# Designed miniproteins, single chains: the designs that were tried, part 107

Each design is a single chain, and the fold is of that chain. pLDDT is the mean over its residues in the fold that is shown.

## One batch from the design tools (miniprotein)

Design m3961
Fold by ESMFold2-Fast:
Structure m3961 (fold): chain A 100 residues (1-100)
Amino acid sequence: ALSDEQLALAGAVGDAAVETFELAERAARETTPEEGRAILEAAARMADAAFAGAAAGLSGEEILRRAREVARRAGAEAGERVRRFAEEAVRILEERLRAA
């Protein structure tokens, strides 16, 4: 069975994903279709990395590090608005993981 700590981290990742996708939908509505798609793709890639880390039993620190690397690449590839979104998404994940 998963430990209580592992279940708490998985729950935190899930909560962060919900909040991040709500933010992504708002941000995508306020920009071009191309930039909106990049924001939604960044959100999906960050969620995938965080869930994969949680499923693998990684620590909150390692989950966060992997999500940060995905966020950094998305911002570098798609520019300032995607970078700002990705930075806020990382903050959401960090806050949720710290509360777990």
Scores: mean pLDDT 87

Design m3962
Fold by ESMFold2-Fast:
Structure m3962 (fold): chain A 72 residues (1-72)
Amino acid sequence: SSAEQQANAQTATDILQRQADTGALSDADAEELARALRASTPEQVQAANDAVGPRSRAKAREIYQKRKEESE
């Protein structure tokens, strides 16, 4: 849904801005970002990936993979 996509895009943007301001990404933020990215459009995912640092991206990937494994 467009409303859900807009909410997820805003969540991703807020987390990315916080990461840019602090230079770090908490586990909670990484988990929320990974969730928002999974529910986002390809364009939103690309924009988010381009904005995060390598360390933050690695953390988000780890959370994403863990959730995939939990889904069985």
Scores: mean pLDDT 67

Design m3963
Fold by ESMFold2-Fast:
Structure m3963 (fold): chain A 58 residues (1-58)
Amino acid sequence: SNVDRIVAMFNSFPESVHDIFLQYLEQQKELALKDGKYETAENLEKAIERLKEERKKK
């Protein structure tokens, strides 16, 4: 799924860039909402929540 691909990409990055990547995903969510792409925005929000949980465990 799109969410699984985003999570896999995040896990491949060094921890030092995780904050920048999360900011990028938040920006993409805002752009999707502005463009009326609500399903894309929901998938991005789900990815962000999963990544925040993974970050908390590391």
Scores: mean pLDDT 78

Design m3964
Fold by ESMFold2-Fast:
Structure m3964 (fold): chain A 110 residues (1-110)
Amino acid sequence: SPEEVAELLREAQRLLDEGDYERALELLEEAYRILRERAPEALKRAEEEMSTIFGIPNLSVEDQLRKAREAIERGDFESARIHLQIARLTLILALGYLDPDLARELLLSP
């Protein structure tokens, strides 16, 4: 449900703020799995829009989560945080195409 995805994205931000990047990655991977299965068009639209906003050609949540995992494995937590935040923002935008009120709540009060 949109509410389930919103809760995963809210908890992921809390974990990012606490420096628990491994658990944040797990929650973002679950949010991505749900959106890819239930709302693949919203996810694709969000990735295309975020590609434009960040100036990153062919931006994908899958690629950002993979880069975050690789950064965590080498102890590069600064790069891990950046990739996890780009993935989270893209997933919030995808959620926003389904439920704009939930997406706004996540951006204004995580």
Scores: mean pLDDT 88

Design m3965
Fold by ESMFold2-Fast:
Structure m3965 (fold): chain A 74 residues (1-74)
Amino acid sequence: KKEAIEKLRELIEKGASGADVASYASELTDDSRLREALGKLVDEGKIEEALEVLELLEKGKVEEALRYAEEVLK
């Protein structure tokens, strides 16, 4: 999972599409809402917020990551 988080961070920093980010996030989580939220953050250009979601996931804070992403997308 840490390797998948590192790869996602690289993809986001290099300007990957939200669809590509959401697709690859299946390696991190089976929660489709979290994958969709992460992709939407990237598509909206909220790159710093997308990276914060990955930091929360790396710390094992999956519920906080989802809540944060959904709050940013309101």
Scores: mean pLDDT 79

Design m3966
Fold by ESMFold2-Fast:
Structure m3966 (fold): chain A 60 residues (1-60)
Amino acid sequence: EEEEKLIEEFRKKGEIVGRNAALTVADITGRELTPEEIERYAKLGRDKAEENAKIFLKEK
């Protein structure tokens, strides 16, 4: 369905945003993140993007 397609696009973009946030944390703090920490940030970005997509859909 069209709504699910939109949510999935948000999820994909959210993973990228989460990964970039992890890189920003590493850059600012001067420490390397573990693969588990990077995955956690990617998942948080994905989940947040999904929530944002649902809010957007409610306004349509």
Scores: mean pLDDT 80

Design m3967
Fold by ESMFold2-Fast:
Structure m3967 (fold): chain A 71 residues (1-71)
Amino acid sequence: SKEELIKKAKEYLEKGKEAYEKGDYLTAEEYYEKAVKLYKEAGVKDELYKEALKNQMESAVKVLEEVVLSL
């Protein structure tokens, strides 16, 4: 159902935030990606969807930054 997809998307958005706060940017990116996918599947493109997209991109940048700094 649409409501179930939105609920799961919100749960992944929160898990992504928790991972990001602890510096686990790879895990954060994965959770935000799942949130984005579920919002798109539900046909919802509200502020939470936009937040998930922004946070996914920011997490991906952090992951790349960590890789570059370890070279």
Scores: mean pLDDT 86

Design m3968
Fold by ESMFold2-Fast:
Structure m3968 (fold): chain A 70 residues (1-70)
Amino acid sequence: SEEEKQKKLKLEAESTVGMLLLYGYINEDKELIEEAEKLLKEIEENKNDIEKLEEVLKKAEELIKKAVEK
């Protein structure tokens, strides 16, 4: 169902952004922390918007990839 898809995407987005935030704190990367905090706010504001949750998840994954490739 669409409701189950929303719940799964929200959880995946929250988990991914949480990992990004943790990486930011461990590496003392203030810019990464600020981006992660912004993404958490976007998840909360758009919790029922599948398209927006997918966008946030994709952005968080891209930021993690860039962070680990440094």
Scores: mean pLDDT 83

Design m3969
Fold by ESMFold2-Fast:
Structure m3969 (fold): chain A 52 residues (1-52)
Amino acid sequence: SMDEEKIRKTAEELGLTLADGAAGSLLDSVGGDVEKAIEVLKRVAEERAERL
């Protein structure tokens, strides 16, 4: 779906690699809320950026 594509592109822009189906699973876990799914991706990216 277009929502999964948006999640995948956002993850790629943040330097994250998603496995096949991960975008859909993430979207399902937030009740189809693409904006919440993107917030989760941003948190993961921030945690990785903070690692020394």
Scores: mean pLDDT 76

Design m3970
Fold by ESMFold2-Fast:
Structure m3970 (fold): chain A 95 residues (1-95)
Amino acid sequence: MTELLLLTGASAMVSLADISEEKKEKFIELINKVKEDYLNGTITPEKVDEYLKEAEKLFKEMEEESKDNPFQVRLIKEAKRLFEEAFERIKEKIE
């Protein structure tokens, strides 16, 4: 799978979760911003660190909102896994 497909998968997992639209929109916006920077060749190690911090905050908030539903928690955790895998691949390709 390419980095872009992994990011799209993370977005899809969050979209399937029964959580607030505000959190979903913030996460989708983050994913689109990452994809834009990656495709434009403007992604830097500094931006990678900033995106990872922003994503960690959003995942924590989404997990807290989902905590009473094991299925929703699993969707959020899978989204986190896909996002982290995408970023490991992006880091390897940044020159």
Scores: mean pLDDT 82

Design m3971
Fold by ESMFold2-Fast:
Structure m3971 (fold): chain A 61 residues (1-61)
Amino acid sequence: REALLQQGMEAEAKGTEAERAGDYATAAKYYQEASDLFRQAGALRAAERAERRSREAKEKA
């Protein structure tokens, strides 16, 4: 479960990097992956945050 939490954080970090680069489509995919990983880890607040960021990035793409 800790491994899932770490993978979620790594995916979220990659999403943030893509967003800073203006690659919103890639950012959305990474944020969505992070949300799924956080949800599997039981980190519901982190999952909701990542899902929101994914939706926002997708709308900007």
Scores: mean pLDDT 81

Design m3972
Fold by ESMFold2-Fast:
Structure m3972 (fold): chain A 88 residues (1-88)
Amino acid sequence: GEAVERLEEALRRAREALERGDLEGALEALAEASRALLEIKDPEEIERYYEELLRLAEELAERFDAPLEAGIAEGMVRIAYGIAMMFS
């Protein structure tokens, strides 16, 4: 649905931001992807996208010397996953 398309677009923007070294852009895109995850109702899709979002948060932690921002991104992803699964 539209939520999946928005999430995939946000994931693509997050990956592109990471590749160009844009920490702020990566965080913004990851936040958008996490919000889109809240609108997904299929538990299998929620789990697949959660794994992708966690990998991006981990890559952000590895790519940038920004442990606070990386920790915030991971926390945001985990909270969004918990909420999405609760209402799936």
Scores: mean pLDDT 84

Design m3973
Fold by ESMFold2-Fast:
Structure m3973 (fold): chain A 55 residues (1-55)
Amino acid sequence: VELSEEAKELAKKIAEAIKEITGIDVEPERVIRAAEEGGLTEEELKEMAKALGVL
């Protein structure tokens, strides 16, 4: 629940990248929830996005 709007948009891009790579339709809300429950920071989301080739 502490994710900024920018971090939430990044989570949406991560969900889209997962869909493109795996063919599995992942809801952005699930990525946002996983980040919030896992205590991921915006910087950690950026690192995940880089790993997926999004950023």
Scores: mean pLDDT 74

Design m3974
Fold by ESMFold2-Fast:
Structure m3974 (fold): chain A 69 residues (1-69)
Amino acid sequence: SFMADVYAREAEEAFKEGDYETALRNAEKALELDPKNKRALEVLRKLAEDPRAPEEIRKRAEELIKKYS
């Protein structure tokens, strides 16, 4: 889906800027539109593994990875 790719790119940019909440939300929206979107899943993996991201965000990213992987 074109829109899924747009949300996935926005998630990646938000992650680069340190906006972890926006990165999580956009990655989730991308996967709602395309459950196999590789870029969105990579953003979630980065969020889950980044100690700079709040613990709640990391845990939610892990849950979404399990749901969509």
Scores: mean pLDDT 89

Design m3975
Fold by ESMFold2-Fast:
Structure m3975 (fold): chain A 115 residues (1-115)
Amino acid sequence: SMREEEAAQARKALLENPDDELLQTTQALVLSALGEKEAAAKNLEEAIKLAPDNATGYYVLGVVYLSLGDKEKAKEYFEKAIALDPDNLFAKAMLAKLNGDEEKAKEYFEKAKEK
């Protein structure tokens, strides 16, 4: 199907372009949206082994693991993303929400929407 072909293309793009943070982010999110969440996580984990300073890759891994229901791994990846990029307000908002701090999460989400 078109969905299966699109998922296969996204997986290939992630594996062939481990240092392209924008491509990794967009293709992993596409793969996750297509229901290939475990494949997205696996391919992005391989990509960050080759580029361990990829802050965006860690953020996207957090989002993918959260969508898989693995809150503990999601939290670890959001913490790593924030450590590499303290200006990632979406990662800070997601981490605050996972820690039960709804007011802090709202504050970070609103700031993130401003740019």
Scores: mean pLDDT 77

Design m3976
Fold by ESMFold2-Fast:
Structure m3976 (fold): chain A 99 residues (1-99)
Amino acid sequence: GKEELKKKVEEVLERARELVERALRLAKENLRRAETLEEILRAIALILRAIGLELDLERLRERLKEAENEEELRELLKEAEELLREAEELLREAEELAA
């Protein structure tokens, strides 16, 4: 039902937010430890991508508040799952840079 879909979207958005926050922390730590221009630029790129994802997640959260029917909620769920995949990829790249 509508409430179950809304909860699923909220859960996916929260999971994505946690991954983005972790990736951002790692990217900032990598920037602080960076000794080469390439390392600095890679860390900055990850930080900018994390900020972009935070903005996209906030926009979806606002759209979720305005969603009136199950069709809109299903569309938001698909978009939230896509942002979750992007957050997982960002975290992987941040962890690889940290290694």
Scores: mean pLDDT 89

Design m3977
Fold by ESMFold2-Fast:
Structure m3977 (fold): chain A 83 residues (1-83)
Amino acid sequence: RKSILELLEEEYQKHNGDAVKFLQDAFSIPASIAAQVAELIRAQDTKGIITLGLENKDTAAITLGMYLHSNPDLAAHIASLLK
């Protein structure tokens, strides 16, 4: 069983460092807000991700933001990947 961090790194590499495609495939974030979600992840603004999801009525963005808020080490790791 691979760690979550290893699986996320593999997924990001499959998209050649394209943060928008990575977020769409890994977390089901819609293309219309994926770029904004990527910037909020880089800023480690998990509450901002939740707010963006609520404003756009996007359950995937809300779920991702809540998950990252509960797992700050994972949020920091993904932020470092998306640079």
Scores: mean pLDDT 81

Design m3978
Fold by ESMFold2-Fast:
Structure m3978 (fold): chain A 60 residues (1-60)
Amino acid sequence: GITGEAKVAEEERKRLEERLREAKRNLDPSNPEDVRAVEEAEREIREFERYEEYVNYVLP
């Protein structure tokens, strides 16, 4: 198991969530850069969730 690193992963997730929250606060749908920033932040969270799911699938 990776019990010892669970806390580190949780802190990373919180940072990614905060980044997404900031991107959404600054979202101007007329500004493609803002839209892209939200998409990138959401993608990073999704990648992190995919990683967690992958680890649980391979190493349950």
Scores: mean pLDDT 73

Design m3979
Fold by ESMFold2-Fast:
Structure m3979 (fold): chain A 65 residues (1-65)
Amino acid sequence: GAASVAKADAVAFIQEAGKKVPKSEDTPAVKAFEKAAIAVLTYPADEIPAAKYKALQEAVQALSS
């Protein structure tokens, strides 16, 4: 597998997942998603390390569970 993913793909994934998040909900899953999203959005490269992207994917999966 790839060691990184395109930041544009990760940003699109964040935006799509964000539509599912209730704005008034303050759960551990929402907090994890926010932290992972910020880490991806503030990453200084065009590609996101696989570890950071996996953290984002797992946070989004928790939101959808």
Scores: mean pLDDT 76

Design m3980
Fold by ESMFold2-Fast:
Structure m3980 (fold): chain A 64 residues (1-64)
Amino acid sequence: MEELAERAVQLLREAEKYYKNGDYEKAIKLFEEAIELFRQAGDPEGVERAEKLINEAKKKLKEK
């Protein structure tokens, strides 16, 4: 469980890096992977954080 949470945080950070670089599609994919790991780890706060970031990335995609 702890290892899953650590991997989820690493994926979240990697996704944030892609988001900042303007690669919103890659960021969304990595945020989705992080959500799955947060769910397996039993971390609802991590899931909510990643979901909010996915919504922000989707808004950026719609804005072009």
Scores: mean pLDDT 82

Design m3981
Fold by ESMFold2-Fast:
Structure m3981 (fold): chain A 65 residues (1-65)
Amino acid sequence: SEIKENLEKLKEAIKNGDLEEFEKYLTKLLTSKDLTPEELYEISDLILTSDNEEIKKLAKEIYEK
């Protein structure tokens, strides 16, 4: 699944603190019509549990668009 591949890449971006890859994959996931509520909860949990404040700040900016 393309969504599952993008989720894995999002997880790696969060783990590595890669803001460019994080924005790219978060945007791809949030604009997908096939994203399930379960996958949305997983994304939100990954962001909220991150200790990287720049990731949280960037996520807020993306969600507000």
Scores: mean pLDDT 83

Design m3982
Fold by ESMFold2-Fast:
Structure m3982 (fold): chain A 67 residues (1-67)
Amino acid sequence: MSAEEKLKELAEKAGISVEKAKEGLASVYDALQAGDEVAVRAAAKEYGISEEELKEILRELAKEGLI
């Protein structure tokens, strides 16, 4: 599954647009880069996925320039 497809899936799970998911996930990625594990954990719970799955998705999205 591509990072773009993962982004769309997360947007659907959260009930928001892809654009809003991009903005939110970019903020969570900034928190991850700053070492804010609390913010990453809260986001993982919101999306209904594990912290490790969220971290992997965030890295893939950043690598492809989607956030």
Scores: mean pLDDT 80

Design m3983
Fold by ESMFold2-Fast:
Structure m3983 (fold): chain A 90 residues (1-90)
Amino acid sequence: SKIELVNLIKDGFLKISEYALETLSEEKVKEIEKILQEMAEKIEELIENNASNEEIYKVIKEGAEKLVEIAPGLQPLVDELEKKLEEILK
């Protein structure tokens, strides 16, 4: 469902944000939060326009790559989010 998808994305983003705040420098936290905000904005637009599951997944995949580039320690959290999303989007 749309609600399930939104809740899963929200939970994943909260975990990533919490990790960043606890483990990363202020500069890296700012970079992570910027990417999460851009992802959230794009996903919201896609959902409002009834975009395909593939388009939503692509935004998350591309954003996750940028997040891991900034902080490699985020890999387990982005992998978990992608795995859970793959199960409901595919």
Scores: mean pLDDT 83

Design m3984
Fold by ESMFold2-Fast:
Structure m3984 (fold): chain A 66 residues (1-66)
Amino acid sequence: SAVIERVAEHEARETIEEAERLVEEGRLDEALQLLKDMRDNLLKAGLHKLAEEVEKRIEEVEELLE
C-alpha cells in the first residue's frame, strides 16, 4: 500500500535524523542500534528499498568508527 510506504518513509526519515543527532553527540553505538533496528523492521515488512537507504546510513556511521 502506498500509504503504508509513505508512513514507513516518514518514520525512516525521523529515525535517520535522530541517529544523526546521536552521532553529533558522540553516541555512535546508540545511533547504530537505532538504525539497525529500523533496517530490520523495514526488511520484515518487505520494504527493501527503504531498508537500503537506512543501510547506507549504517555504513556511514560505521566508517566513523574505522
Scores: mean pLDDT 83

Design m3985
Fold by ESMFold2-Fast:
Formats: C-alpha cells, structure tokens, sequence
Structure m3985 (fold): chain A 100 residues (1-100)
C-alpha cells in the first residue's frame, strides 16, 4: 500500500490527476485501513472540482483515523466551498483541537 501511495503522490505533484487516483485506489485495495491514501484521494478529487466525492474520502480517512487533523481540514475546506459554512467551522475547530 505505501509504495502505491508514494507513486500516486509523485503523479499528483506532476499534475497527472487521473493516474494519481488510480494509484491511490490501488493502495486502498491493498490496505483498506491506510488512512493517508483516502486523504490523498480526497485531495486529488478536490483539485478536480469533485467536491462531493472528495468529502466521501475525507470522511473515510476520519473513520479510519479520528485524530487525522489534515482530513478534518480537507472536509472543512470543501464544505466551505459548497456553502455549508456552519458544518465547515465545526470540522475546522476539530482539526485545530487535534493539532493543539
């Protein structure tokens, strides 16, 4: 799982978003509890403007690791862009609490 996640991250930095998604999905298939791969898949989907799908993967990352501050930050950002300000602020506060 880690190697596929690293391959995905390299593709993401190169702007190869669809290829990055494929590698992150392979990482999840190898290890369904690999929270970082769900976070990264959410981030790629966010960059593609697929906010609803991005939310799903950020929520999965939080289900696996409830102290994953970056996943709460991603959730908050997407919710804010979707006009769900109250929900966004709740997740933002949760991320800040975890990082403190």
Amino acid sequence: AKKKNEEGSKLFTEGKLEEAIEKYKEAIKEDPKYAEAYLNLGLVLFEMGKYEEALEYFKKAIEIDPKYAKAYEGLSLVLYLMGKEEEAEEYKKKAEEIES
Scores: mean pLDDT 84

Design m3986
Fold by ESMFold2-Fast:
Structure m3986 (fold): chain A 99 residues (1-99)
Amino acid sequence: SDKKKEEIRKLVSKLSAAGILLAAALFEAESNPEVAIENLERAVELVLEIVDEEEKREEIRELAERALEAIRNKDVETLAEELRRIHRIGLESFDEKVK
């Protein structure tokens, strides 16, 4: 019970931090692309700590590459879509681990 509660707490912390960093990446993308990239890279590392399935880990890496390109091209709409997809994979993996 206590060990499972601690594991859930750590997953919630990682998922929450990732969500904040993804939102920060989107916010900074047009004005401060270097900051946006740093926040994106940190968010991706946190999501990959939650996601164990290799197929989903590879999908996250591909989405991250598209998000980096969207930041470089100042394509905020594409960036928002790729970030939402990364966050959704993290949420789905979290949900599976807490069931």
Scores: mean pLDDT 89

Design m3987
Fold by ESMFold2-Fast:
Structure m3987 (fold): chain A 79 residues (1-79)
Amino acid sequence: SMAERRAQRVAEELEKLKPYVETRKKIKDILEQGRKNGDVIAGLEKALEIAEKFNMDPQQIDDLREELERARAEAKKAA
């Protein structure tokens, strides 16, 4: 009974994490596409939009924002 309740709680927590796992994969795929296409900024912008839409971890969202700002700053230096 206790083991079954524990397994059920773990299953419920895994179901809650499923959207996060799928979203992380989408973000990774988008970032890789941006690198392959030579448009890192567009990839980062799309990844950030998806991360915000699915309420990903605040730290991950902040990291994406910082990477985007850095990429934009580097693009300005190259222009």
Scores: mean pLDDT 75

Design m3988
Fold by ESMFold2-Fast:
Structure m3988 (fold): chain A 78 residues (1-78)
Amino acid sequence: NAMKEQAKKEAEEYVKKAREYHLAGNKDQSAEWYEKAAEAYERAGDKVKHYALKGVSAMLRGDDAKADEYFAQAEKAA
């Protein structure tokens, strides 16, 4: 499935970008790239990574309650 394979590769590139911003201390940009990665994993059919990365993005934005909800959805999808 070419579309899912492309989406997975995009997601992996977006995660790498998000980690680079996080290490640089730019939480806002890191959160945006994790959110893009989560959307790409949804297109790839990876629900676990989709919810997990939405959780990470929410944490970086300071929304711990929303992060907990996303992490619970990731565990349910596993």
Scores: mean pLDDT 88

Design m3989
Fold by ESMFold2-Fast:
Structure m3989 (fold): chain A 57 residues (1-57)
Amino acid sequence: MSAQQLIDQGKQLEDQASQAAGDGDVDRAKQLSEKAKELYEQAAKLAGQSVEQVRKQ
């Protein structure tokens, strides 16, 4: 699995988290955001970059 695929998946989860937060489902929003963070961390390790750098892509 490529770093770019992990970044794309993380962004999708962040979008879903924003929707859940808008619906008032803060627990779901938190879970989705945490999962996105985990995917960004994996992408950073694969790309040899920091989490901040992969999130800016």
Scores: mean pLDDT 79

Design m3990
Fold by ESMFold2-Fast:
Structure m3990 (fold): chain A 65 residues (1-65)
Amino acid sequence: MKISEAELYLAFAEILYGLGLSDPRLTPEEVARLRRLVDEMHQAYKEGNVEEAKRALEEALRLLK
């Protein structure tokens, strides 16, 4: 089974969103930003835009500290 690079970023988006929802240290503004970044990764996956998916993932990882 071949997992595409975009498919991996989609999986990371789902994991990061779940972690963010479980983290009581995140502010409502940070949670909203994480939701937006997850949406951006989903959109990038749909478009096959691996570079945009990487950017959104990196930004989400910085947010989760």
Scores: mean pLDDT 70

Design m3991
Fold by ESMFold2-Fast:
Structure m3991 (fold): chain A 92 residues (1-92)
Amino acid sequence: MSARELGLRVIGLTLRGIGALLDGNYEQVAEDAKELLRIAKEAIERGDYETAAFAVRQLIRLAEMSGHPEVKEIADEALKLAREAGVEVEVP
């Protein structure tokens, strides 16, 4: 998958996650969070640190908006992996 395709997938998953949150569908938010974590891992493995940082920032946003423990755990894992790889992530 290209860097552009990964970036577009991050946007799509974030929008889907926000929509699911508005519907109270926390199972879908958690599933979208897991896919964002997978994309962050793939981006790190490829040295695409900009896409990795973007995916992690969207995960943190979904965790903050949802208040859901599972989503927070996924966001915390993604942030840890990014930091261990030397990826700078601006946390709002």
Scores: mean pLDDT 84

Design m3992
Fold by ESMFold2-Fast:
Structure m3992 (fold): chain A 72 residues (1-72)
Amino acid sequence: DVADRLLEAVRNRDLETVERILQEKLGLSPEEARRVAEMLADLPEHAQRGVAALIQSGASRDELLRHVEALR
């Protein structure tokens, strides 16, 4: 599932796969996807799971970007 695939990619430091998932599933630009992927890699595990759950629930691009920015 999308959440599990995203979390595995983050855990494995496979930022290319994280960026691809964000672009394909949420419609993020390449620049937005790269920024979010880098932020996810630096977040604590509980916050990473929260973002993955938000994506799995069908959150919009704007909702995701707002949520991730609040986690800084």
Scores: mean pLDDT 80

Design m3993
Fold by ESMFold2-Fast:
Structure m3993 (fold): chain A 108 residues (1-108)
Amino acid sequence: ALTATTTGPTSANAGGTATLTATATGGDIVGAAWFREAANGGRRLLVGAGSTRGAGADARFTGSISGNTATLTLTNLTVADTGKYFAFVTNAAGEGAWGEGVNLTVNG
């Protein structure tokens, strides 16, 4: 069965870069989407692998996939980027898995 584990820094500095990763077990990833927790408790799509973007997506955010790992890179961080981030990953068999949310604090 496909599972995903999300890792990343718990803090970063404004103007810097943060990298979050989601590592899958049960096969390589063919798709990935990154989400941020919205003020209403829902999940807002930020970016997919490479080119997919959701409402409110920022050009500072880049998604990529390599093998069993999906990566979110956040550049030019602001204190407003403080929040909880989630990954959803899919494999070639059509299975999907959510990674655990990662809390990121951006210090100004």
Scores: mean pLDDT 79

Design m3994
Fold by ESMFold2-Fast:
Structure m3994 (fold): chain A 119 residues (1-119)
Amino acid sequence: LSDESKEFLLKLAIVSTIEFGDLDPKNPTEEQKALIKAYLELFKENRDLLLKAFSPEIVEWILENEKNTAGFLIYLAKLTKEATKLTNKEEAIEEVVKVFEEFEKSKGNLPVMPEEYKR
């Protein structure tokens, strides 16, 4: 991953944890819906940065619709939460970067997400 891609993904993972950690995919709030739309637009404008971290198939899935974008953000929030479990802030940042580097090596294997997240 480039430094720009690492910084982008790290900031995205942190924001996802804050904004989407408690997101119900069936009943998103109006604020969460607006934020999901904003992220979908941001991802479309920065497709090249996503392609540096994830396979084209995964990038296209993320960009397909707002539900898939929400699913991706929830996934990042869960991964960040798991990776940073009880570690200090500095160790948490290193663990998040490591997770994204492992994603690059795996060509961005999507987790088995609940079906409602992929619709």
Scores: mean pLDDT 64

Design m3995
Fold by ESMFold2-Fast:
Structure m3995 (fold): chain A 72 residues (1-72)
Amino acid sequence: MIELSEEEKKALVEAAEELTREAVEGLLSGKISVSEAVALATAAALLYAEAGENEKAKEALERVEKAIKEAE
């Protein structure tokens, strides 16, 4: 496996956190569609997984799923 540096892992986590926030806030404000939020959540989960943060990936997906239900 290609091993990422600690700085690269931190950058991935920060990017994933921003994408998760954008998905949740965008859904609740009606700024983005459900399909856009799913795309952002999927990207965030992949970034967290690449950084080795599988629990954070799961939490990000669950957070966006709750926002989707709230926006319905």
Scores: mean pLDDT 82

Design m3996
Fold by ESMFold2-Fast:
Structure m3996 (fold): chain A 83 residues (1-83)
Amino acid sequence: MEKFEELKKELRDRVIQELKRAGASPEFIEEAKKLVESLDPGIIVGLLRREGATLEQLKEVLETFKDDPAFKEMLENLDKILE
């Protein structure tokens, strides 16, 4: 559970950084924070993979959570979930 919360925080921080870089409004950033907080772990990994996250960013997230059984199981089942 704790590593899933850390993953959500990491994704939230990444999204916020990208939105700030793109010049998004404070209101839009707050909406994006709420969206990330409501996401399922499989959706979070899917977003990191498909919404233009770099391979480098994905590797960083994977290295951070590679020893979490829930995260590992989620990654192993991601292709099945997205079929």
Scores: mean pLDDT 56

